# Designs tried in a protein design run: designed miniproteins, single chains, continued (2). Part 20

Each design is a single chain, and the fold is of that chain. pLDDT is the mean over its residues in the fold that is shown.

## One batch from the design tools (miniprotein)

Design m4674
Fold by ESMFold2-Fast:
Structure m4674 (fold): chain A 67 residues (1-67)
Amino acid sequence: MEEKYKKLLEEGIKAVRDAALNGTREDALAAVVRYTKKAMDELSDEEATKLAQEIARVFQEALAERA
């Protein structure tokens, strides 16, 4: 259970960070939406909420690194 959460979180963080640093803000936002939806479909409500919050934080941090 935690392993599935960790896998999705790691994949999501990598995708969002890569898109934010090497792509456009739109690409990064698309990655956030994609992995949030996957979490809602595959994880518990609590785990999906936690993953969504963490991915949103990574999105903001990566954009700040570019600025």
Scores: mean pLDDT 80

Design m4675
Fold by ESMFold2-Fast:
Structure m4675 (fold): chain A 98 residues (1-98)
Amino acid sequence: PASESPENIAAAQARIGPLLEEEIALLRAQGAPQAIIDALEAALAAFRAGDREAFRAALARWAELVAAYVVEQGLADAATAEAGMAAVREALLRVVEL
C-alpha cells in the first residue's frame, strides 16, 4: 500500500523529470505540433526550477493543446479529450505538490 513517507514522495517526484523527458522525445518522434512540445518543455523547465506556478500554467497549456490536437485528429470528442487531459494534469500536480 502507498504510504506518505519522505522517501516515497522523493521517489515519485524523481520520476516526473524523466517521464516528461520521455514524453517530449516521443512527441518529437511522432511529429507532434511544436506548440505541444514547447508547452511540455516549459513544464519540465519550471519543474526543474521549482517554480510551481509556472509548472501549473505550462501543464494547463499543454493539456489544452493536446486535447485540441486529439479532437482535430478525430481520436476523441472535445468533452472526452478535455476530461482526460484534466485528469492527467491533476495527477501530475498532486505528485509535484506533495
Scores: mean pLDDT 79

Design m4676
Fold by ESMFold2-Fast:
Structure m4676 (fold): chain A 77 residues (1-77)
Amino acid sequence: MKELEEKVKKLIEEAKKYREEGEKLYKEGDILKGTGYYLRGVGAATEAYLLAHKYAKEGKISEEEARKIAEEAFKAV
């Protein structure tokens, strides 16, 4: 559980950081770079979702807990 929590926390923080940089680039008119950062944020959120799903499939966490992790990760984008 702690290992999953630490990895998910890092991925969510990474998604937030990419979102903030992407928003900044959009405001500066750099649509191409802004979109690149947005996609990196989506990638980090997707990795958190897949990791949580794997733990749920292995019976290490509940499906409900995995869903909450996915929601939190994608809210960070």
Scores: mean pLDDT 84

Design m4677
Fold by ESMFold2-Fast:
Structure m4677 (fold): chain A 60 residues (1-60)
Amino acid sequence: MSPEQIKESLRKAAERLSKTHSVEEVKEAVRRAADALAQAGFLTEEQAEEIVEEIERELE
């Protein structure tokens, strides 16, 4: 799975959560998911940080 596909999946998850959860709760969930994917080797830590920052910006 490419980093771009992971970013899109996390973005869609964030959009769903944002309808029923606070912005802070959604940000925490996205950070947690990205960190888990980095630990599993699907992302570098740097890529995970970039994806989280982009999605967090979109939620504001």
Scores: mean pLDDT 81

Design m4678
Fold by ESMFold2-Fast:
Structure m4678 (fold): chain A 94 residues (1-94)
Amino acid sequence: SKLDEAEKVMVEAAEEILKLTGDEKLYELLLGVIEQARKLAEEKDDENVALEYLKMSLRSLLKEFQRKYEETGDERYKKAAEVAEEAIEKLDEL
């Protein structure tokens, strides 16, 4: 299903962001976002609601990484932002 592919995209992005940032709390939060998206799809009987929720969460994260990069100049946040942006693009293809 589209949601199963979206979950795979989100897990791969979360793992790459964890490797770049070392932020274990963010990793756990992203796993929680995936669980919430699955619940929304079941509650609404619409996978597109879950996909929009995942994309909104990634857009928020993208803005945070861009802000951290601007504040610190740390290239890890620039790379993490690129991971979030790529994940959004992959979800848009579903």
Scores: mean pLDDT 89

Design m4679
Fold by ESMFold2-Fast:
Structure m4679 (fold): chain A 67 residues (1-67)
Amino acid sequence: MHDYANEVARTLVEGGAPPIEATRIANAVLQGDFDRAFQLIDELRDRGLISEEQAREAKRLIQQAQQ
């Protein structure tokens, strides 16, 4: 779980997300609040702060964490 949260945060920051927003998403993943994490990723994408590819990769990592 913790490794996936770190990978999600890294992917988002590399994609252009502000570190504070990436941290919020990582914290949602750590808490098992995956719906919140997906919502926040979609908001970053919709605001143009990350690309569609970064959003998909972050969501893929969260899906692996859910298993």
Scores: mean pLDDT 81

Design m4680
Fold by ESMFold2-Fast:
Structure m4680 (fold): chain A 81 residues (1-81)
Amino acid sequence: MKPPTDEELRALIEFAETLIHNVLSNPNATPEQLALAAELARLVAELRRALDEKAPQEVKTAIHERLAEVIARILAQMRAQ
């Protein structure tokens, strides 16, 4: 698989921040959704730091995979309603 570019990682951060805001602004958000949003916020902070520090590609890829997993879990729960 092609490793994500820094541009793709920044786009993912923006999407993740929007998703976090949507979860926190939802009065029907479950405790699990709130916990996932908190984990996503931590991963966003880790990825921003990795980008700022110009971390190795393997570090950025590992954070990206964890971000994608948490995003998928939040989206799946939002669809289930």
Scores: mean pLDDT 83

Design m4681
Fold by ESMFold2-Fast:
Structure m4681 (fold): chain A 87 residues (1-87)
Amino acid sequence: DINRRQTARLLLQASNVVRDASRDGTPQARRDATRRVRDLLTRAGDLLPRLRSGFDSLRDRVVQLLDDGDRTDDAATLLRNTARTVL
């Protein structure tokens, strides 16, 4: 299913965005990553509307982990694991 593959790609992109922000280490990079992750997860919900509620919960959890600052690796792992489940 092309929508599932595209959704998995968006989730992997979100994971990479989080990893890049973690390596940068600045508050600005974290804010930019949060905005981009929100956009990518909204687009994932548009591709798979039946999973939208799950992606909204994932978005809220990832944003919380990014706001904590020290849990960016947990956020990246969660996004990567969700991508594998969707594929």
Scores: mean pLDDT 84

Design m4682
Fold by ESMFold2-Fast:
Structure m4682 (fold): chain A 113 residues (1-113)
Amino acid sequence: SLEELRKALEEFEKAAKNFIQAIRDVLEGKKSLEEVDKEFNNFLKVADRLIELLTPEEQEKARELKKEIVDSYNKFKEAYEKGDLEAARKYANDIVKKINELISLGREALEKA
């Protein structure tokens, strides 16, 4: 339903903000990678819930963006563990960009529904 899509989008935007903030907090030495992994796992769960409510065409685009976010997060963790903070910041920026693209897709889907 349209109400389910609205609620899923709101939950997704909140989880996205929490995940992005957790990444920033790790880069600033305020949180552990384990805390970011918790926010990332929650982000994936709410992203999947949102994606299931989209049309088949929108699902294809959303799943591609989700895959790119997962790939960038894995690269972020690898760079951070190696102490390459410049590379970690680059991958963090890629994650934020892809999340914003997915939020835009969700908002457009709600407007078209």
Scores: mean pLDDT 91

Design m4683
Fold by ESMFold2-Fast:
Structure m4683 (fold): chain A 68 residues (1-68)
Amino acid sequence: SEEELVEKIIELLEEKDPEIAKEARKLAANPSVSPEQVLMHAAILALEKGLEDLLKEISELAREYNES
């Protein structure tokens, strides 16, 4: 499910940047925010911090999920 993808990405964020992980969890707790919006926001924050490797890992996880 998309919820499983979001949780895996948040787990990765907790290892790489706990601040972005905290923001992602806050958004994920809001029922008006979709899983896609949570992932987009996390990607924007990673981009703003110049975390290119983290952006690549997020993209690879999303790709693997879509291919399943």
Scores: mean pLDDT 77

Design m4684
Fold by ESMFold2-Fast:
Structure m4684 (fold): chain A 85 residues (1-85)
Amino acid sequence: MELREQVLELMEKAGASEETLEAFRAKELSETELRILLLQHEGAKNVDNKELVEKYALEIARLLEEAGKEELAEEVRKELEEWLK
């Protein structure tokens, strides 16, 4: 599965709103930057490096917040908190 779809699935499991998911699917964000960060985040998860997982997840949230997608940024932060438990 593409990393973007994996992030969407994780956000959906975390209870992300339909509006949040639609905004993400609309590709209003820089796809290149987001895809690179999602790849780095997935790589960090695969090697179980909690510090890198947190770093990349927070960078994704920052990018989303700067793009005016504050609800998406909040969902990424919530997913990170759930994963770190």
Scores: mean pLDDT 62

Design m4685
Fold by ESMFold2-Fast:
Structure m4685 (fold): chain A 73 residues (1-73)
Amino acid sequence: EELKEKILNAKSPQEVITAFIKLAEKEGKLDELREIFKILAENPDFTAQKLADLIKKAVKEGKSFEEIVEEFK
């Protein structure tokens, strides 16, 4: 609840990503998220800003943590 509000009100990509990592930790999915981040880091077109924008958009659309990570696969 509060973590989703922090994502929506975040002013930098780092704040979005930090709040999303905390959400993953609470869901017990931190290791799965780390694996996804490693895959995304191998894509030269995928920046921290683009990742943050996709996370923020998905949270605005009411998507769950698992729905958000599925969009990155």
Scores: mean pLDDT 75

Design m4686
Fold by ESMFold2-Fast:
Order: sequence, then structure tokens, then C-alpha cells
Structure m4686 (fold): chain A 59 residues (1-59)
Amino acid sequence: SMEELERLLEESRKQFEEAEPTVIENAKAAGHIQNEKDIETVRKTLENGAKDSAERRLA
């Protein structure tokens, strides 16, 4: 249901928010981040990952 999806999305988003600093540090170490736009790209990728994770948990 939509309500289950929203709850799973919120939980997944919280987990990805906690991981965000580590992911950004790893991306900087790999040379993928050179400016603020690159950081924003990483954040958008994590947001999409949280949505995908929530959808998979419903399947």
C-alpha cells in the first residue's frame, strides 16, 4: 500500500542520511567530487537509492 511504501521510504531515507557523510568521503577519495555540484549529485543518487530500497522491500 502507499502507506507502507511511505513508511519504508522514510526508514530507508534515514539510513541513507546516516550513511551520506561516509559515502561523500569515499567519493572524494575516489576523485569523483571536485565541487558542490558533485556533492549534490551524490545526494540525489542516495535519495534514489532510498526509493529503490523501499520499493524492493515491498516486493
Scores: mean pLDDT 73

Design m4687
Fold by ESMFold2-Fast:
Structure m4687 (fold): chain A 85 residues (1-85)
Amino acid sequence: MITNEDFEKLFNKLLEYFPEAEDKKEELKPLLGRILVGHDFNVELAINTIEQVAENFKSFEEFVKSLEEALKDIEVPEEVKNLEV
């Protein structure tokens, strides 16, 4: 089960690397949800993945494109689709 708290933890970690992500929370929601699914809803492992990927990219846009390509085969779970945020 994905909670708003789990989402906020991932989003806050992303903001440490890309402050410009602050106003793109809605756009990032399904992407962060896919990261959680890929890690069996383990928030700590998902955070580690964000850190490793973010360190490899200088641009927020390149980071997002890289994650979208890596996660394209992972369906957004119904639980994430039902989150209001």
Scores: mean pLDDT 74

Design m4688
Fold by ESMFold2-Fast:
Structure m4688 (fold): chain A 86 residues (1-86)
Amino acid sequence: MISREDYEQLMGLLYEAARAIHAQDADAALATLDRLDARIKEVLSPADYARLAPHIEAARAAIRAGDYRSALEHLGKVAALLESLV
């Protein structure tokens, strides 16, 4: 379980990453995703982080491949998992 304040901060970073993906700005998307990943590691237990990490890595790989639809789908999975932890 995470605080509502931590959840709102993480969702803010996730929406920032999604906006960069919609703008097709891969560098901005990857930089924001790295900030999101670092913050998730800070606020989640290792067990909860392990459930999100594959989706973060898949989003990162999709951005690098120019597969922005797949990147957004994986960010959606991260969002759903974060919501389940509030």
Scores: mean pLDDT 88

Design m4689
Fold by ESMFold2-Fast:
Structure m4689 (fold): chain A 84 residues (1-84)
Amino acid sequence: MSIDEAEAYLQSNPNVNFIGRGSFDSIAPLIDSNTVVITDNQDQGNRAIDLGAAAYINISKHPSIVKEAIDGVIKEYKNFLIIE
């Protein structure tokens, strides 16, 4: 799944608070224990977890798997950030 497709999917969901999209350095101050981070970069995803993010979703998977992961997480967490 592309980052643009992931952003469109998040914005189409009424249960999602899409906080923002940007570089790791720009989004890092916005990460807290209620934040889900989406990226295609495993290292950046792991760094987000180390900063206290609730979950990380890697979008370098098939779109159906990514959408299922997002839908599962939305049940507990509403705040989403995308790392470019």
Scores: mean pLDDT 87

Design m4690
Fold by ESMFold2-Fast:
Structure m4690 (fold): chain A 94 residues (1-94)
Amino acid sequence: MVKVNVKLRQLPDGELEVTAEVESSDPNARVNILALDSLGGVTTIAENMGHGEKATRRFAFPGETAEVRVLAIIFDAKGAVLEIKEGATLTVRP
């Protein structure tokens, strides 16, 4: 099983920070972390994360954004999508 622990917060300067950590019983599983805003924008947080890997990224979002969701996309060893998990959701203030 693949577990992805995601933390999402808004910083005092208005930027968002995502921290993601992957814990997997399958060492061949890979995880991409994406942030999706309520306007349809997509920000890549991390790509090709394996077991035990941790990534932190700060990013700006459009001022009209009401909500940001962080998704974990889990791939097998061949690159086929196995699962899409919601990691975190935050209502943002512009």
Scores: mean pLDDT 81

Design m4691
Fold by ESMFold2-Fast:
Structure m4691 (fold): chain A 68 residues (1-68)
Amino acid sequence: MSGLEAGEAKILELYLAGKISAEQASAAGRAVEYFYRTGDEAAAREALLAAGLSEEQADAILRAVREG
């Protein structure tokens, strides 16, 4: 599984659990694609937080991309 697929799976898990909105899931997907493409974790983290995700949610998503 690619890091992108792992990040997307984590976003879907949070959305289906009711922990983030559809708008937050969409924004998170863009941030994950950016991170996967550029390796710029700091910019991706800022984008996730700007979308209203918690630091714990952002860290979980970014970790899934790094470890997937």
Scores: mean pLDDT 86

Design m4692
Fold by ESMFold2-Fast:
Structure m4692 (fold): chain A 85 residues (1-85)
Amino acid sequence: MEKELIKKIKEAIENKDTELLKEVHKKLVSDIFDEKEQAHAMVLLAKAYLGKEEWSDEEALRALAEKLGYSEEEQQEIIDTIAKL
């Protein structure tokens, strides 16, 4: 699952397919993925989508969540959830 998910993220970035990136993000919050795999994939998605590999995992996740339209409270909830995994 993780390897396949990472491949889809890379393909979406290479093709600049923002709709595919949004679809991948939606699937990351589903019950069909392991929580640790979801956390890892979200960090990779955030850094790759924003082109900010030098950012901390928290900074990248917060910036991606903001760009996807999550509220400040929802951004913090996502970060806190991932930090527990």
Scores: mean pLDDT 63

Design m4693
Fold by ESMFold2-Fast:
Structure m4693 (fold): chain A 65 residues (1-65)
Amino acid sequence: KRVEELLELMKKNADTLIEQGKTSESMQATLLSALDVLIIRGKQLSPAMVEEAQALRARAEAAKA
């Protein structure tokens, strides 16, 4: 469904999204907000989706160093 499709799209483009987040505070905020929404919605669908979204969020935060 929509949340699963969005997570798969973000996973496929993870490297590009994380790199864009490094160079733009606005893009980083947008990425983190999208992942937070996926985590909240994913809690009602699958623990695995929440874990994958949390892993992407951790990668984005770590990359901002």
Scores: mean pLDDT 74

Design m4694
Fold by ESMFold2-Fast:
Structure m4694 (fold): chain A 76 residues (1-76)
Amino acid sequence: MKKDPISGEDLTKHPVVKTPDGHYFTIDALLEHIGKGIEEGKPVDPVSGREITPDSLKAIEEAIKKSEEVQKELKK
């Protein structure tokens, strides 16, 4: 089954988001990783190592906002 590569948590038990590179993460783990990356000067995707650009950050933020609604629909 799919697990978050950052935290090892089960992706089905937590709200998840898909990065532009097509990887799934729990929202909490990805936000913590991105926040640390911003503090260190460059946020990167934890699987691909690619820079998370401002456009990618915006796409992730929009996906997070929609993920709560989608997660509720999938759990119904």
Scores: mean pLDDT 70

Design m4695
Fold by ESMFold2-Fast:
Structure m4695 (fold): chain A 135 residues (1-135)
Amino acid sequence: MKEKIEEARRLADELDRLATQLENVAKSAPPEVRSALLMGSAAARLIAWTLRIGVDLLEGKSREEILKEAEKQNIPKRVVEIAERTPLDKLIEYGRRVVEEAQAAIDAAKAGKWTEAASHALRVVDIYRDLVADA
């Protein structure tokens, strides 16, 4: 259990870093690609928050404290509900898939391969939709 909590926290931190990198490369992107990169960034951040909330719930943080922090951070209540319904192992699997696609989007963007970057960023969005459907 402790190893899974540590993995989930590291994964959430990595997803936040990747989301920030997607926002940074989006600044240089064509408008249509920029939209895809920003959507991918938003989806990565939502999965990062779902992982953090999943860990907080497992460590016994009160639901009231979690909801208060979510409201303060402008995180949709739906993210808390997803974290409550989804086992941590499954959240980790989704997080790993998002890391792969987000990193591929960033690498493609840095290489000027904007169509490839947009495709990978949209796959991050699709992974988040799968998580929502599974919850």
Scores: mean pLDDT 89

Design m4696
Fold by ESMFold2-Fast:
Structure m4696 (fold): chain A 73 residues (1-73)
Amino acid sequence: MREQKELEEQIKRGGERAEKAMTKLLLAGNEEGVEKTLQQGKDGSPVLAREMEKAVEKAKKEYEEKKAKELAE
């Protein structure tokens, strides 16, 4: 019970950090940095890596959507 709660908190924090880092890298156009950050996640923990990938996917999709609307026609 306590272990599950701690693990859940760590996953949430990791996901939030990954999302923020990825958003900054995407805004800067640093695709190499994005790939490096994903690699870091995979090296740490499979469970955390999966949550990080989901957070990154969300951030990337949100960024692309905003960029498309901003650039418009």
Scores: mean pLDDT 66

Design m4697
Fold by ESMFold2-Fast:
Structure m4697 (fold): chain A 87 residues (1-87)
Amino acid sequence: SVVDEVLAKLEELRERLEEVDPEMAKSIDEVIKLLKEMRAQGAPDETLLQVAIEALDAVAERAEERGDEETAKEAREVREWVLKLLE
């Protein structure tokens, strides 16, 4: 499902952040857990995707502030991909 693909992308981003920003990696892990819980409770895909977009925005902003252009670019690319799924 689309949500499973988004969760996979967040897991990939979390894994990369564990090496660079462990605190942000933990924040993304909590978002992944929240999304899984919301889905289990019947939240619509559109709601789950919106939460993922907000998390990706936070990651991109923090990465940019730290000069981690690669992580910022990856987070923005995933965000744009998720945003197109809402169109």
Scores: mean pLDDT 83

Design m4698
Fold by ESMFold2-Fast:
Structure m4698 (fold): chain A 94 residues (1-94)
Amino acid sequence: SKDDTLERLRRVLALLDEAIRQAEKGKGKEAARLAAEAFRLLSEMYRSLGDDDSARFYETMATLALELQDDIEKLLELLRRQRAGTLRRIRQLE
């Protein structure tokens, strides 16, 4: 439902916010793990909505986040863009 989708998106937003905080502290490994969890939740959400293409995209994003754990600058760029996208989707559904 729309409410279930909003709840999942808000949880993703919270994980991305924490990932950004950890990355800003130089904790790239923790940031990458939190980002991967957020992207896996997005993948599961899109799978439940029947959007397999978006689900596969976010599985790829989870892998990319883990690969960027030693490149905090690129990880932060990724996290900030995905946070902005998640916030935009929440606003569209509210």
Scores: mean pLDDT 90

Design m4699
Fold by ESMFold2-Fast:
Structure m4699 (fold): chain A 55 residues (1-55)
Amino acid sequence: SPVDELQAQRDLIVSFLDSQIESARKNGDDKLAAQLQQLKDETVRSMDEEIARLE
């Protein structure tokens, strides 16, 4: 279903961004980590809104 497809895409994007955030933090790049966190939060919000619309 479109909902299942968006949920799968959301999970993949979240996993990728979480990995990048962890890498930035390990490298001491707090600014990059914060930017990636904001990107993650906005992406999750937008995808959750689209999923809710399709339910």
Scores: mean pLDDT 87

Design m4700
Fold by ESMFold2-Fast:
Structure m4700 (fold): chain A 80 residues (1-80)
Amino acid sequence: VPMDPRWSAPLSEEDKQRFADIVLSTPGLSPELKEAAVQAILDAKTRGEALAGALRTLVKGGAPFDVVYDLESRLTQLIG
């Protein structure tokens, strides 16, 4: 993961809500995978940890590659 000040920035409650909303609104994910990914976001301390934690959770849970790729793109755009 590249060292980027935007990714090491502290994660606000608004950032957590935005990241969680993207995960929850994504079709093709099981309820269990959505819950686990949202939990990883809520437990994160930085934007980079939220992104990495959510993606790692989805990949380990067997989420479709296209869904993971789309989420990575959307979450990365939120970081700026």
Scores: mean pLDDT 76

Design m4701
Fold by ESMFold2-Fast:
Structure m4701 (fold): chain A 107 residues (1-107)
Amino acid sequence: SMEEERIREIALRLLEAAGEPITPENLEEVIEDLRRIMEKAGLSLEELEEIVERVIELARRLAPAAERLRAQPDDEAVRAEARALLEEARRENADLIEELRRIAEAL
C-alpha cells in the first residue's frame, strides 16, 4: 500500500541519516518502531514525515561538529563549539523538542 511504502521510505531515510547499515533486520525494526510511535502518540503519517524531516535536517547540520568531537573528544575548543551549536539548535527548534518530548511520554 502507499502507507507501507511511505513508512518504509521514512525508515530508510532515518537509517541513512544515522549512518546505520541498511539491512532487512534493521529496516523492519525501524518500521515497527515508527508504527508504534504513530499508534501511541496519535500521529498521522504526514505529521510523522514532517517530524522526521526536521530531525534529519538537524542531524545533518550538527554532523560536522559531531565528526570533530569523535576525532578530538578531549579538545576544549571542539567541545565548546559543539555545545554552542547544540544550544542554538535547541533555541531554533524549541517547538520540535517539545513535540519529541510529548511523543516520548506517550511511549
Scores: mean pLDDT 85

Design m4702
Fold by ESMFold2-Fast:
Structure m4702 (fold): chain A 91 residues (1-91)
Amino acid sequence: MEEILEDFKAATDEMVAKLRELGLEEQADRLQAHADRVVEAFKNGDKEAAIKAARELIQLASEAAKTHPEVTDVANEAIRLAYELIKALEE
């Protein structure tokens, strides 16, 4: 489980960095805030909050990929790991 969380953090950090490289600071800040919320809720054992934040992150990453094709690869990886995290938190 901790391994999935670390992979999720790495993928979201890469997407945030790519968004900032492209000058998309607002989208980068929003993605970072959602990623931080997932990590904090997970560490606190708040499964519902972690799942909700992960779903919001998936939506945000999907929207970014539709408007900015340059981030599609990093967005797909972040989305994949967010879904894996949700699956691991749901029984």
Scores: mean pLDDT 85

Design m4703
Fold by ESMFold2-Fast:
Structure m4703 (fold): chain A 100 residues (1-100)
Amino acid sequence: MLSEELIERAKEEAERVAKELGITDPKQKEVLYTALLIAAEYAERFGVPLEDLVPQVVRAEGPFARAINRAINEAFREGKDPVKYLEEHREEILAEAERL
């Protein structure tokens, strides 16, 4: 379970990135926030600063970012909600990122 401090930081980072990229769609903002919550959990488990993971997720660079992007693409391909898909596959994404 994430600390309140990390949850708040993930929200702040998601809002900042959404503004920088011009994301106005509420659903896309929710997907971004969910991806950054998973990034915050990765940061807490593996001792990586969240600030180092946020640029990787946004640019789809590195194993963790590739795992997130793959899950989002699979959700769209299957006609599923990407937010729910990310939440349901959270542990699998974290495990894949650790191995790669």
Scores: mean pLDDT 79

Design m4704
Fold by ESMFold2-Fast:
Structure m4704 (fold): chain A 98 residues (1-98)
Amino acid sequence: EKEKKEEEERTEKIKEEVLKFLVKEYVKEFKDEEAGKEIEELLEKDGVEAALSKFYDILEKKGYTAQDVADKYNDLIEKKIEELRKKLEEEEKKKAEE
């Protein structure tokens, strides 16, 4: 039970960071800084779920499905998740040893 709660908190942080990363990559590729700003503002005001919903809505209007985005960014998402997990584990280990 306690392990599940800690894992859920890590998963939420990872989802938020991955969303921010994907939005930055989207803005770079499509040069849509206004959409990126709207998603970041929603993330701060209404949280990850609202920001994610807006991100998918924008992509759908450009003719992309959630699956197309997942396929295109799959390797980047996987790498980013791995980097974030390792960073969090190293930070926790360092704090425990200090």
Scores: mean pLDDT 71

Design m4705
Fold by ESMFold2-Fast:
Structure m4705 (fold): chain A 71 residues (1-71)
Amino acid sequence: SPRELKKEAERTSIQELQERRAALPPNSREHLDTVIKLVIKTRQEQGKPLTDEEIERMRRVLELHREEVER
């Protein structure tokens, strides 16, 4: 959920999220979630946080891209 992704992004540093992304398989669900958390964290640090609706939309777009690549 968007709320869970925000919580995990708040608890984790940008560096740690970048390291996790690099360690995960590119087409995994965990990799996708880590990319979303990085975007959330970056936007929070810029003082322009993403809404829950924006996070859900981003996740949906990335899920569609993942599905297209793995066909």
Scores: mean pLDDT 78

Design m4706
Fold by ESMFold2-Fast:
Structure m4706 (fold): chain A 73 residues (1-73)
Amino acid sequence: SKSLYNQTKKNIKTVLKDEGVKLPESVVDKIAKEYADKGLNITTKERIKIVKKNLKNYKVPKSTIVNLAYSVL
């Protein structure tokens, strides 16, 4: 849903800002879209997989990956 996409994107940006990690807007958008497409029934394991897949070419701490997986309400 558009509301879930917008909220997820906002939450991702907050985590990245708080941790001083910079990612391209396109990567943030892909993660938020994949979360929104799965909906509220998405598991933490699935969130972690989505984040890892989209961040495989970026040097991001494991703690940031976990925090991004928990970034939806």
Scores: mean pLDDT 80

Design m4707
Fold by ESMFold2-Fast:
Structure m4707 (fold): chain A 69 residues (1-69)
Amino acid sequence: MNPAAEEGRRRGEGKPVEVQVGLVLRGIGAAYDAALALERGDEAAVEEAARIAGVSVEAVRAGALEMLK
């Protein structure tokens, strides 16, 4: 699983399934935004994507790198 989606999943543990799915999708979206930011060399946009999604910068960056493979 994408690292940002995995962090979203962990944050959703013990919550209703619909909340868990939402957090996973939010992590995936942040990783996608970060992948686009990394392609243009915009490190600040990577940090902003992590902040908005409530996911760590490390998870978002790792997830973006998985998408860029």
Scores: mean pLDDT 76

Design m4708
Fold by ESMFold2-Fast:
Structure m4708 (fold): chain A 83 residues (1-83)
Amino acid sequence: MEKELESISDEGFENVKADALEILEDPELREKFNSLPEKEQKRILYNTLKAAMERRDEFENEEEARAFIREILEREIERAVNE
């Protein structure tokens, strides 16, 4: 897991984070995500991308993919905040 988190380059991390924040339309969830340590942010993004990639062939359109990513992001953020 730590080695896999390191595979997300700083430039790649910023791009993925920007996309995730765009998907998180809720300002409270964006604030919670941004309040987390960088390591936790990277972990959430990695877990979300992995889940989305494993199910990419199941999405009929971009909106379904975005809805799934949003659900995973919300769940992972709530988990990290409650830890």
Scores: mean pLDDT 73

